# Designed miniproteins, single chains, part 20

Each design is a single chain, and the fold is of that chain. pLDDT is the mean over its residues in the fold that is shown.

## One batch from the design tools (miniprotein)

Design m717
Fold by ESMFold2-Fast:
Parts: sequence; C-alpha cells; structure tokens
Structure m717 (fold): chain A 69 residues (1-69)
Amino acid sequence: MNPELLEKEVEASLHIMAGSIYKKIGDKEKAIEHYEKAIKALEEALKIEPSPSLQAELELVKKELEALK
C-alpha cells in the first residue's frame, strides 16, 4: 500500500469517528469541522487511488455533513 494513501485513510477514519462522537453529544460545530476534514482526507485518498469503497465512504460522510447543516 502507498504510505500516503494509508495516511489519508487513517486521517479520514479518525475524523469520521470524532465527527460521529460530537454529533451524538450535540456539538454540531465540532461535528461539522471533523466531517469536513474527513471529506478532504477522502478526496486526497481518491486522487491517489480511485476506489469504490472510498467513494462510498466519501458519499456517506457528505450525507452526514448535509444532515447537520
């Protein structure tokens, strides 16, 4: 695996987890911030390797962000 791709995947996963936690506790501002960072990381990962799994994850995170706005 490309080290840069792995780094972006890990970065996205951490921000998705953080966004989910902040959403559950009602901190919408922090949830939005983390989901936006996750989206950026997933978009960078997709530039390295276009993956159906990463594309599906990106769409899911975008839907979560849309629901908070």
Scores: mean pLDDT 84

Design m718
Fold by ESMFold2-Fast:
Structure m718 (fold): chain A 107 residues (1-107)
Amino acid sequence: AKITVALAVPDGRAEPGKTNTVRAIVTNTGDQDVEVTLEVRVFVDGKLKDIKTATLTVPAGGTASVDYDVEVPEGKTVRIEVKAYVDGKLVAEAGLEILPDGTVRRL
């Protein structure tokens, strides 16, 4: 695939009760620079709480990233889903789950 997307918590663990950084990382294995639009959805205990959008230029053979501030309420599970679009077409997806203890898992 020319475009892939991943989600990460930079420190490998989230802090419950705080605003945490969640990073979306876009990789372009193609031979042209690509404009990628990201749609990030944040769910808390299965309820949609936020939708964030960003547009990135990802260089040919390179990566680009964007950081999002995500509230992680104490005692709650946070699910984050990202969809990557090029020219309005869905090209990649990723998911991340933060458990109530701050444990991070990729989906």
Scores: mean pLDDT 86

Design m720
Fold by ESMFold2-Fast:
Structure m720 (fold): chain A 74 residues (1-74)
Amino acid sequence: SVVEEKMEKVRKEVLEWMKENNYSEEIEKEILELIEEIGRMLERQDFVPSDDAVEAILAQLKAIAEELEKKAKA
């Protein structure tokens, strides 16, 4: 599906970013699970995100990863 293709692009981009920034396997797993949940929600709603929306999702996932790292350090 188009949603699966767009979410796979998000998955590849965020994994590459997390690997470059030495994120833990635990945080990586949490972000990947969130990507899967977002994909399922979009499929359920028959909503195909625009390229701008895909970039916004990617930015939000990066922000969430940073917040999870802060919580892990607290």
Scores: mean pLDDT 81

Design m721
Fold by ESMFold2-Fast:
Structure m721 (fold): chain A 67 residues (1-67)
Amino acid sequence: NKILELGRKAAEAARNGDAEEAKKAMEELAKLLEGEDRQTYLLSGLGVAEEAGNEEAARAARELFEA
């Protein structure tokens, strides 16, 4: 429930150019998820941010993925 809502929120914010909202949603996802699930959601968020041209959101996703 909450994970799907945060995933949608991150993707929508990234597509709308709202880097701060996208970053907050991805940070919450990173706290709730571990291992493969965490990697999958962060890579998905990175992909959406890169396709949308949202450099700040993409940078946040990379930093969270590497942590």
Scores: mean pLDDT 78

Design m722
Fold by ESMFold2-Fast:
Structure m722 (fold): chain A 111 residues (1-111)
Amino acid sequence: SKAEELIKEINQKALEKGITFIPSPDDNESFIKVGEKVYKVKYSDEIDPKEQIGKVDLESKEILLSSALKSKSKAVQRAIEYLLALNIDLIEQGKKPLILTSSEEQLLLEL
């Protein structure tokens, strides 16, 4: 499908930046390797999509995404997971993360 093709393209771009999406033995869990660290991806109702699409907890190694994203295509979910993984990589390198405005985050949730 077109979504599967887009996911493959995102996975390839991620790999070029040292980010690997790890196939889960359980379809209910997903994991992303950023450099030498593995982050667990969780979807949570505690993330208000009106304020942010997701957040990263560097201490617990969790990427928390709004449950509202589950209504979007898997390609959109993967793109947002990739964006948060890029921010983790930037922070670990001592660089400033990519900051989206609330309006830009809302636009991504509407796509």
Scores: mean pLDDT 74

Design m723
Fold by ESMFold2-Fast:
Structure m723 (fold): chain A 70 residues (1-70)
Amino acid sequence: SPSPRQVAYARVMGVLLEAQARGEARSAAEIAEATGLPLSTVRRVLRELEAAGLVERERVGRTTLYRLAP
């Protein structure tokens, strides 16, 4: 059975893939709402994906948006 960590990664990646298909980026809060995961869990997953080079962050004013790396 998939671990809770594997499920969190799969759900976050699913939201980012849907956003990419629409040419959009998502905030950590929007990803938390879409996945039903705690914001702290989403932020941890996004940091790990960014460190792995799979996700990029962009700061738009005071908001940070995330997208899949090219």
Scores: mean pLDDT 88

Design m724
Fold by ESMFold2-Fast:
Structure m724 (fold): chain A 89 residues (1-89)
Amino acid sequence: MKAELDRLAEEIERALAAGDVERAAELAAERARLLAEGLAEKAGADEETKERVARLLAEAARAGVRDGDFEKAERLLEEAGRLLKEAAA
């Protein structure tokens, strides 16, 4: 997992350096999904919650990187955090 996350981070940097914002956003979404899966597993979340958290973090990454919509990204991150907190309780 960590090696894949590090590789995706390098690919995101290369896409941004090339000016390929669409590619960078999709790579960031994929990386965010993998991170979300790990966080949900650590929290003891069920499969439905894991899938929802992964989707929220991927959408937040796209909103921030592609659209520059940091308010939307922040709201999605807050929702994901709430779901993880509920799963861990």
Scores: mean pLDDT 81

Design m725
Fold by ESMFold2-Fast:
Structure m725 (fold): chain A 95 residues (1-95)
Amino acid sequence: SVAKEIMRRVVLVTASATVLHIHAYILLKTNASKEELEKLIKRFEELRAELEKVRKELEANKDKISPENYALLTADLDTALRQLEETIEELKKKL
């Protein structure tokens, strides 16, 4: 179903965000090089584009998803986007 495919994509992009946040935590707690920080920032910016794409697909298919699942998926994506922006700013401060 369309709902299952969108849910799968939300899970995958949020899982990717988790992996990058773990990497960011390590770099922020160690003496990371500027090159390592810049490469990770670029990966987060690429992930932001993917999160926004999934969010638009979720909105386009809201009539095919239960209101409960739509609310949960939207909340997960919005939380991921907010946390991602906060982490990008923290990485940039260390440059």
Scores: mean pLDDT 87

Design m726
Fold by ESMFold2-Fast:
Structure m726 (fold): chain A 56 residues (1-56)
Amino acid sequence: MSAEVRERLIAAVRLVVEEGLSQREAAERTGLPVSTVSAAVRAARRDGVEALEAKL
């Protein structure tokens, strides 16, 4: 995964987890597929955002 895509994915996850945006809204703001954001949010809610950052 490129650094730019990684940063956008982390930003999308933070928008959902920390700011309470929907997965669709976070995906639209970052230009990522909703399915990609949904999977990342699920992982972050289970293991934490720091664990997601370590995996990417």
Scores: mean pLDDT 76

Design m727
Fold by ESMFold2-Fast:
Parts: sequence; structure tokens; C-alpha cells
Structure m727 (fold): chain A 63 residues (1-63)
Amino acid sequence: SIIDAIEELLKKKGKSRLSIEELTAVLMQFDPELATRIAQRLIDEGKSEVSLEEAKELLEELS
């Protein structure tokens, strides 16, 4: 799933947050339209990175 891919990337990099670019790269392989919507939402909110919890909330809201 998208969430599993995000969790794997965080574990591989040893970090707790993803940049917009890293999150978008993961999402693009599953749903390019959703990736665009999430990136735009984060930019509009002035965010440069997200936690796993925030990513889950965005996926639930915008999917």
C-alpha cells in the first residue's frame, strides 16, 4: 500500500518526516493525480515536510 511504501522509506532513511519532494515521489508511483493534490495542499499550508501521521490523514481526506 501507499502507507507501507512511506513507512519503508522512513525506515530506510532513518528519519521521522518526509519532504514534499520525497512524499510526492512515493505517491507518483501509485496515483499521480493524488500526488499533485497532496503537494498543492501542503504548499498552500506553508509546509515543507510531513510526518507519517499527517501523510495518513491527507491520504484519507484526499483519496
Scores: mean pLDDT 80

Design m728
Fold by ESMFold2-Fast:
Structure m728 (fold): chain A 72 residues (1-72)
Amino acid sequence: SLTKEQLKKIVENVKKMADDAIAAGATPEELRRLAEGARLISNIAYSNGDKETAKEAKEIADRVEAEADRLA
């Protein structure tokens, strides 16, 4: 399993990727794939008992999906 430290770094990287993708004008399909990745990380963090990291990843996924829906 991923450690809490590894999950934190992954979530920080995914947040940056999400911000960069939105700023760069990524397509709805690209944004939905990124949101799926963030949701997977949220589920892994939650299963490991890391509720705070799970919440952060879920918030990223929700934000990216909302942007994809806006562009679709």
Scores: mean pLDDT 86

Design m729
Fold by ESMFold2-Fast:
Structure m729 (fold): chain A 83 residues (1-83)
Amino acid sequence: EEAYRKALEIEPSALAWNNLGVVLQNQGRLDEAEEAYRQALELDPNFAEARHNLSVVLSQQGRHSEAVDVDVDHALDLIREAA
């Protein structure tokens, strides 16, 4: 966790935020993991791994409707790019 937080101070990236989310999720810190995955998606909305991980963490919190919305939002973004 601390090492990933320091990496974000040097070079913030979607990958670094996703990796921080994975560490927080493994520690059972689901709210903080959600925030880290959302930050990864803010930097790269097409980061499929972060989107999938966000869906998983929302489901672990019992927020299944929000997990579905995350998948729908990504699908809508892909449709908008194709249109």
Scores: mean pLDDT 70

Design m730
Fold by ESMFold2-Fast:
Structure m730 (fold): chain A 61 residues (1-61)
Amino acid sequence: MSVDQQVLQLLFEAVRANSPEVEAQALAEIRALLEKAGYSEEEIERVLASARAFLADVRAR
């Protein structure tokens, strides 16, 4: 599975669990995954910012 697919899987799991603990774990896993894959800090921060915004929007509903 590609890194992008793994990131999306973690986000969907966080959404389905509807749990702040799972959300925090998913964001930590995404950061670790991107760091291991050789992404730059700027790229990681951009992905995490988008992920947090998405999860916050879902949480507000």
Scores: mean pLDDT 78

Design m731
Fold by ESMFold2-Fast:
Structure m731 (fold): chain A 64 residues (1-64)
Amino acid sequence: MYEEVKKAMIEAARTLLEEGYSLEEVEEAVRVMARHAVEKGWVTEEQAEEIAKEAIEEARKLYK
């Protein structure tokens, strides 16, 4: 599950940026998705924080 959740969040962040959402909106969406994954038992809270951090970092690279 970890790698699948990470891939999905990175892909979602890229898609939102391509559709014209702001970096702030993308960061908020990624945070919400990470919490949802924890609540569903797909990842731990620690894993969700790492995934969100990586997805946001990737979004920042693409935004600039």
Scores: mean pLDDT 80

Design m732
Fold by ESMFold2-Fast:
Structure m732 (fold): chain A 75 residues (1-75)
Amino acid sequence: SDVEILEKNAAELLEVIENTPGDAETKLKALIEKAKELGAEELVKGLEEALKDPEHAERALEVLTGNLKKIVAAK
């Protein structure tokens, strides 16, 4: 499941966000490529949908970053 993929790979996904320079669209595109590599198909679809609107992209990145930070902090 995508939840298990996020939990197992939270630190790596967060590193993609932190190490990818640029705007929310650029960071989300890097996350989509990583999510594809991990087989997180539902996450890929959600992020691709968010990319259609800059405000949705910024919000999706903020929410995902916050969730990943919480997962990493819980370890």
Scores: mean pLDDT 81

Design m734
Fold by ESMFold2-Fast:
Structure m734 (fold): chain A 70 residues (1-70)
Amino acid sequence: SLEEQIEEAIERLIELLRQLPNVVVPSKEDTKAIIESYLDYKGVNTLEQKLEVLERWIATVEAILERLKG
């Protein structure tokens, strides 16, 4: 169901955010991208839109983590 997909996406997002190093502050641009993803999520009303925004937010955090690890 869409509810299950949203729950799985939230769990994935939480796991990715936990991987951000506590001692490494993301750039201003990366921090802004994370905040904008949160605001997008809060601004959508349908389950389909919430899933789309969560998937985009996950991709944003994955890209940040990839840059921090490389």
Scores: mean pLDDT 80

Design m735
Fold by ESMFold2-Fast:
Formats: sequence, C-alpha cells, structure tokens
Structure m735 (fold): chain A 60 residues (1-60)
Amino acid sequence: MLDDALKIATDAATQALKDGQSEDEAKSVAAQAIVDAGYGGLPPETLLRIINEALKEAKK
C-alpha cells in the first residue's frame, strides 16, 4: 500500500540526511528505494508526492 512506500522512502531519506547528503540527494535516494521496493509503476505525480512527504517526515 502507499503507506508502505512512504515508510520506505522516509527511512531512506532519513538515512541520507544523517549521512550529510543534501535534500536533493535525499529525494533521489528515497525515489530509488521506492522503485527498488516495486513501486516504480505508480504514476510520476504519486511518486513525487510520496518523495516530498518522506522528506518532510525525515526532517522532523
């Protein structure tokens, strides 16, 4: 479900930010993690929304 994709993306973005990567790099890492988890078939707009929400959660 989309909640699982958001969790995967959030965990990936959080790790990237902890490693000192930029927000843009964290977005790329989150995007790759979602695709690797099998969500690459979602519409691009849906993927972008999940990535943006994951970055917001990772910055908390």
Scores: mean pLDDT 81

Design m736
Fold by ESMFold2-Fast:
Structure m736 (fold): chain A 93 residues (1-93)
Amino acid sequence: MAEELIRRLDEAFSELMRKIFEIALLNLEIKNRELSEEELEEVRKRIEELRREAKRLAEEILRLLAELERLGVDIDPATLTILRSLAEEILAE
């Protein structure tokens, strides 16, 4: 049973969602607050770091999904579609 791969997939997805949410909050901060030049540079740098991390997590999710499929593990089709679409969207950016 691929319990370890399923656990890793859940952890990777949860972490990816946290990164996406943090990026959204930082973009909202740039839009709605008067930031100094230094503060703007720090926020932009953080967004770039989070985007890099999100892409790595998206790659990990796709790799784990491929591994689970190779092992014949039945993943709920709705969950598979959501995870694949989200990962592909992030990698297309």
Scores: mean pLDDT 82

Design m737
Fold by ESMFold2-Fast:
Order: structure tokens, then sequence, then C-alpha cells
Structure m737 (fold): chain A 65 residues (1-65)
């Protein structure tokens, strides 16, 4: 769906902007994001931005690993 494509693009873009390695999986409106080895500060910022974008797009659940 366009929602899933938009979600994936935004999560990947956030990862690139913050220099945080990101892997994204989206299934039936659920977004799972895996963050690679990054500082706690960058991890928290990436998680915050990803959760905000997912909420804006209407994702009910976001899991960050």
Amino acid sequence: SMKEVAGAIRAIAIGIELGAPVKVKIEDGVMTVELGDVSEEKRKEAERRIREEAKRLGFEKVEVK
C-alpha cells in the first residue's frame, strides 16, 4: 500500500539523515525497525522520529529493536 511505501521511505530517510543503520519490515500496518550499532543518543532520536512519522501515517504499532 502507499502507506507502507511511505513508512519505509521515511524510516530509511531518517536512518540516512542520522547516520544510523536501519532495516525496516512492514507487514499489515505494523512497522518493525532494526537499528544497528549506534550511540544511545542517535538511537533515541531515530526511534522518536520513526515513531512520530509512523503515527502521522496511521500505523498502530511500531517495534524498534
Scores: mean pLDDT 80

Design m738
Fold by ESMFold2-Fast:
Structure m738 (fold): chain A 75 residues (1-75)
Amino acid sequence: MSNEELKQQLEELGRILSEATAYALDPNVSEEEGLEYVKEKADQARKRMEEELPDYEFEVEVHSPTSFTVSVKKK
């Protein structure tokens, strides 16, 4: 599997997290609702990445609506 496929999936994850963060920072959205939304989107994206790249293990940890740790390990 090429590094290009991994890069494409990581770029898509970044896009999803950026959109989720924008929603969470809306003044009409509560801090709790925003954090839960970002966590849900991060988990959904992680599951899709694992399905598309089964030779890799992905972890996405959401510390706040604007702070994340993404870890990738080849199996």
Scores: mean pLDDT 79

Design m739
Fold by ESMFold2-Fast:
Structure m739 (fold): chain A 68 residues (1-68)
Amino acid sequence: MLEEIKEKILELAPDNEFSKRHIEELEEAERLRREGASAEELMASENLITALLGMAELVDAELAARRA
């Protein structure tokens, strides 16, 4: 669910300051949850968060290109 929520935020308003802050809040919450997760869940969560951060840059670039 967290990953889908982050993707929705990036899709709806990727370049909005409030969206960026909301994503940071979600990442902080995920970090706190990570403290109680199993090693396997921690690894999966970290990989997904890293992928979403990379995708945020790609989405912004793609949307900028489409606006042209």
Scores: mean pLDDT 61

Design m740
Fold by ESMFold2-Fast:
Parts: structure tokens; C-alpha cells; sequence
Structure m740 (fold): chain A 72 residues (1-72)
């Protein structure tokens, strides 16, 4: 989905800055395509992972983040 791709881009900009966002997105796309993962599935998984990374940046402990990641 183009909407999911745009959300992923925005989170990448927050984490890595706009200069590195296109490169990071390309690396994610290339990795997922190499693994034969459908676009909708890998974008949703990437979105979850980026949200978890933002929670870490805001001060959640690694233990709390791992627990949330394993639950869903």
C-alpha cells in the first residue's frame, strides 16, 4: 500500500533524518523482496518495528520493548 509506504517513510525520517530515509527504505524493500515477502506484509512489519524503535528512543527499557514485540 502507498499509504503504508508513506507512514514507513515518515518514521524513517524521524529516526534517521530525511537525507537517509530513501536509502533506508530501499534497503528494507530490497531485503524483503530478496526474502520473497509480500509488500503489504513487510511494510506492516517494518511499521511495527519502527514504532518500537521510537518507543525505545523515548525511554522505554529494552525489556519492556522486547515483551511488547513478542506479544504482537
Amino acid sequence: SEELREEVRKLLEELFGPEKTDLALKMIDDSAKKANIPEEKYLKQTLKSLRIALLAKKGMTPEEINKLAEEL
Scores: mean pLDDT 73

Design m741
Fold by ESMFold2-Fast:
Structure m741 (fold): chain A 81 residues (1-81)
Amino acid sequence: MDSLGVTAISPAEAAVGETVSITVESSGPAEVYLDGVKVAELAPGRHTVNITPKAAGTHTVTVVARTADGEYTITVDLVVK
């Protein structure tokens, strides 16, 4: 059974105004948050979310999925220069 995963972040380090692609794979619906603000809602499966940071520093990307086995959360730090 597929679980929640963040399979790619490109680029791993970003500049202010640079678009970062985050690839999420989930067996259930998922939500993506940047610094606690919801930026995307995803259907089950593999999806790419584009985020453009507006400030330098370390930002937190949180992905929450609800599956038959429960709620899964993945947190990833995004470094912006």
Scores: mean pLDDT 75

Design m742
Fold by ESMFold2-Fast:
Structure m742 (fold): chain A 98 residues (1-98)
Amino acid sequence: AISAAITFLQAELQNDPNNATLYLNLGNAYYQLNDYDNAITAFTKAAALGNSIAYLNLGNVYTALGDYANAISAYKKALALQPSALAISNLATANALA
């Protein structure tokens, strides 16, 4: 199912290469496969295209990798665009682990 979703999302991106939501969904699919390198690439593109949720998801990927410096940076960007209790909690946890 996830591999089929990745193929579908890649085909959709051929028709709509600047769709932030498609890159967010692609990043989530890679993250579910523990393909963190491709997840980071997709979430970075989604964030650059204006998807604020993508910064929160970037922080989550970096936390899974133990890269707390990049996780903190991503969570701070998420908070600047859209304040949330989850982003505040995740930022506090990343700071404690760094």
Scores: mean pLDDT 84

Design m743
Fold by ESMFold2-Fast:
Structure m743 (fold): chain A 68 residues (1-68)
Amino acid sequence: TAEAREHLEKAREALAKGDLKTAQEHLSEAIRAAAKLLNDGRVAEAREILAQVQELKEKLEEQKKKKE
């Protein structure tokens, strides 16, 4: 949980700075941490993390559209 949450926080900070590559990397790490939570039977926590990943991924796509 703490590991996934830390990556989500870093992804949010990277998005705020317009660093889309760093944001993408931290989102990938959060997805990996969520997969680990699922394997450990912590399904509700994993789904919470994945929901936040989806929200941040949408913000990342919005920033890409502004550049294009």
Scores: mean pLDDT 80

Design m744
Fold by ESMFold2-Fast:
Parts: sequence; structure tokens; C-alpha cells
Structure m744 (fold): chain A 98 residues (1-98)
Amino acid sequence: GSMEAEELIKRAKELIKEARELLKKGDYEKALDLLFEALELLEEAMRVAEKEQLPEIKKLLEEAKKLAMEVLRNTEDKDLILRAIGAILRAIGLLLDL
């Protein structure tokens, strides 16, 4: 329902904000962990959201994708590169389902 989606969106937004701060500090591993958690919450939000809530979910998916792309651009660590690609692809998949 609308209230359930609102809570999931709020939690995802806080995780994305925290991931952004971790990226500024160079903590790419923890940032990716939070981005994957946010993507899971946004996928759940998409299942219970009213049509009017979809633009906010789309915005947060785009923000998560951009942060994962920022990790990809700033790391030479193979494991972090693969995880960042995974996050980007998951965000794109969810955006295509909107």
C-alpha cells in the first residue's frame, strides 16, 4: 500500500545518502553494500507503490546507478569493479520495469 511504499522509499533514500557520504570518504565497499540494500528496498517499494510514488522510486534508482558508476570510475579493485557493475545492471533492470 501507499504507506508501506513510503516507508521503503524513505529507508532507501537514507541508505543512498549514507552511501554518498561513504563514497566521499573512499569507502567503496561499504557504499556498495548500502547501494545493494537500497536497490532491494526500491524493488520491494515497486511491488506495493501507487502510480504517484513511481517518480520518486525512479529518481532514487537513477541516484543509486550514478553512485555505483562513480565507484566504477574511481576504483582499480577487480572485486569492487564487478560489484559496481552488478549494482548498475540491477538499477537499470529495475528502471526498465517501471
Scores: mean pLDDT 91

Design m745
Fold by ESMFold2-Fast:
Structure m745 (fold): chain A 70 residues (1-70)
Amino acid sequence: MDEADELTEEGVRLYKEGKYEEALELFEKAIEIDPNYWGAYEKLGEIYEKKFGDEKKAEEYFKKAEEIRK
């Protein structure tokens, strides 16, 4: 499996377990490895919006996900 895919799957697992900070680290690492991995950007935006209340950072990640999706 692609390393970015593996990190994103593990991040989703941690997110479902309520380990948001650990999930966030894995999603950030996934986009560092594959900057076109739109799914990781969506999850980063979701975490920043819903768990940290950082609307500006969430918007930036959602915008990047949309740009990759076209």
Scores: mean pLDDT 79

Design m746
Fold by ESMFold2-Fast:
Structure m746 (fold): chain A 79 residues (1-79)
Amino acid sequence: AAAAQRARDEAVLAAFRAGAEGIAEALRAGSGGMDLESAERLLDELAAAAKAVLSPEYHPEIDALREAGLARLRAIAAE
């Protein structure tokens, strides 16, 4: 059903947002030697995993969230 598919896609998007926040927090804290290159790689891996299970209609939203996340990681590293 379309409603069930939408609920799954929404859950994947929510998981991506939570994962991206976790990566940003780890970079800010320097947890486990987290650096910008590692954080960018993890964000890219997270986006690829999300796109693999999401309907194609949601790919632009993941791409937008990834770009926003990447900009935030770079801003953190610049400070």
Scores: mean pLDDT 83

Design m747
Fold by ESMFold2-Fast:
Structure m747 (fold): chain A 72 residues (1-72)
Amino acid sequence: ATPEEVFQRLVEARDTEGIEKARELEIELAKKGVFTNEKSRKDIIEGIDGLERAKRENVPEEVLKQLEEAAK
């Protein structure tokens, strides 16, 4: 999936199931090596709790570095 397609799925999840479900989906996708671009993280998912949750759920190191960069 492209970053744009992933962003669309997160927006749909937020609008139908709420922001917490969108964050859970973002983490699940990150665990599979898929992550959203900086814009989607900033607009929906970006937050201290999200990064700490990703660390606890063993997100791959490469993806985790991208999440840490987006959190700057």
Scores: mean pLDDT 59

Design m749
Fold by ESMFold2-Fast:
Structure m749 (fold): chain A 84 residues (1-84)
Amino acid sequence: SEDEKYKEIFKKFDKDGDGEIDFEELLEYLKELGLIEDVNSEEAKKLVREIFEEADVEKDGINDLRIDFEEFKHLLSQPKYSFL
């Protein structure tokens, strides 16, 4: 099931079990997928920020650049982000 695949991917990053993926962890993942070559490039950081903005549904008006599992699964269900 895709949900089981998402959980395996998510747990790869969530090493402490907090249920969150941070900006640096997502950058490294995109590099591993070959989607970015340099984690310090503006293009790479813009892509990660756009992904966080699409996934982050927190209603307190603060984007803390963290993705929980529900947000991650929702993100990966989008056709434009199925490459994750």
Scores: mean pLDDT 68

Design m750
Fold by ESMFold2-Fast:
Structure m750 (fold): chain A 66 residues (1-66)
Amino acid sequence: KLLEILRKLHDEILRLRKEMAKNKVDYETFEKKLKEVRIKGLEEALKASTDPEVQAALQDLLDYVK
């Protein structure tokens, strides 16, 4: 169900960008929320992954985003 987690992450990012575009959220708040959503989504993806190569790639992305 890794694909479901990635799809949910994509939808959350789109929602945040839409809120930013409508001036509902300032840039600093947007950046903070975007970072939180990315970290959470990547952590869920890492837990759902069973392939060591995929896990390594997801961990690298998580370390980059932190």
Scores: mean pLDDT 77

Design m751
Fold by ESMFold2-Fast:
Structure m751 (fold): chain A 71 residues (1-71)
Amino acid sequence: MEEEKKKKEEIERKFEEALALARKLYAEDPEAVREALLAGLRRALEWLKKNGYLDLAEKLEAEIAELEAAE
């Protein structure tokens, strides 16, 4: 349990860092970054679902939907 909890906290931290970086990159070069960002986020979403991080997966799915709506 303790190791699984620490892994979840680490993943949550990396998730927030990845979202912050994605938003910064989008502001810098939105057209070129958008395609790479969406592809990366979709891969991360599949990984989160496969590993049972459904709460983070739902949050990421909403972020992807917002970015796709901005097309």
Scores: mean pLDDT 73

Design m752
Fold by ESMFold2-Fast:
Structure m752 (fold): chain A 100 residues (1-100)
Amino acid sequence: SMEKLEKEIEEDASRLALALASKPLLSEAEKTVLVFAVGISLNFGRYDTVKEAIENLYKNAKYQPEARAETLERIAEIAEKKGAKELAELARKKAEEIRK
């Protein structure tokens, strides 16, 4: 059924977002996949998953500070477009903190 497929996509996107956000080093392809996985998670209302991904990206920023800040800014743009205002503000704040 479509509902079963949608549930699988929701769960897979959530797991992928958390797994990638927790990695010390991300390739360009992995950063792109992470942003899409976050977008899918937002569409399914998985705000807790997205918040955890933002926090994990920040915690692991020391290995790739500029790349992590840019990824957080992309997440903020997607969250803003999807009406997740508080998550967008959190991601922007974390990106700014990395660049200090």
Scores: mean pLDDT 89

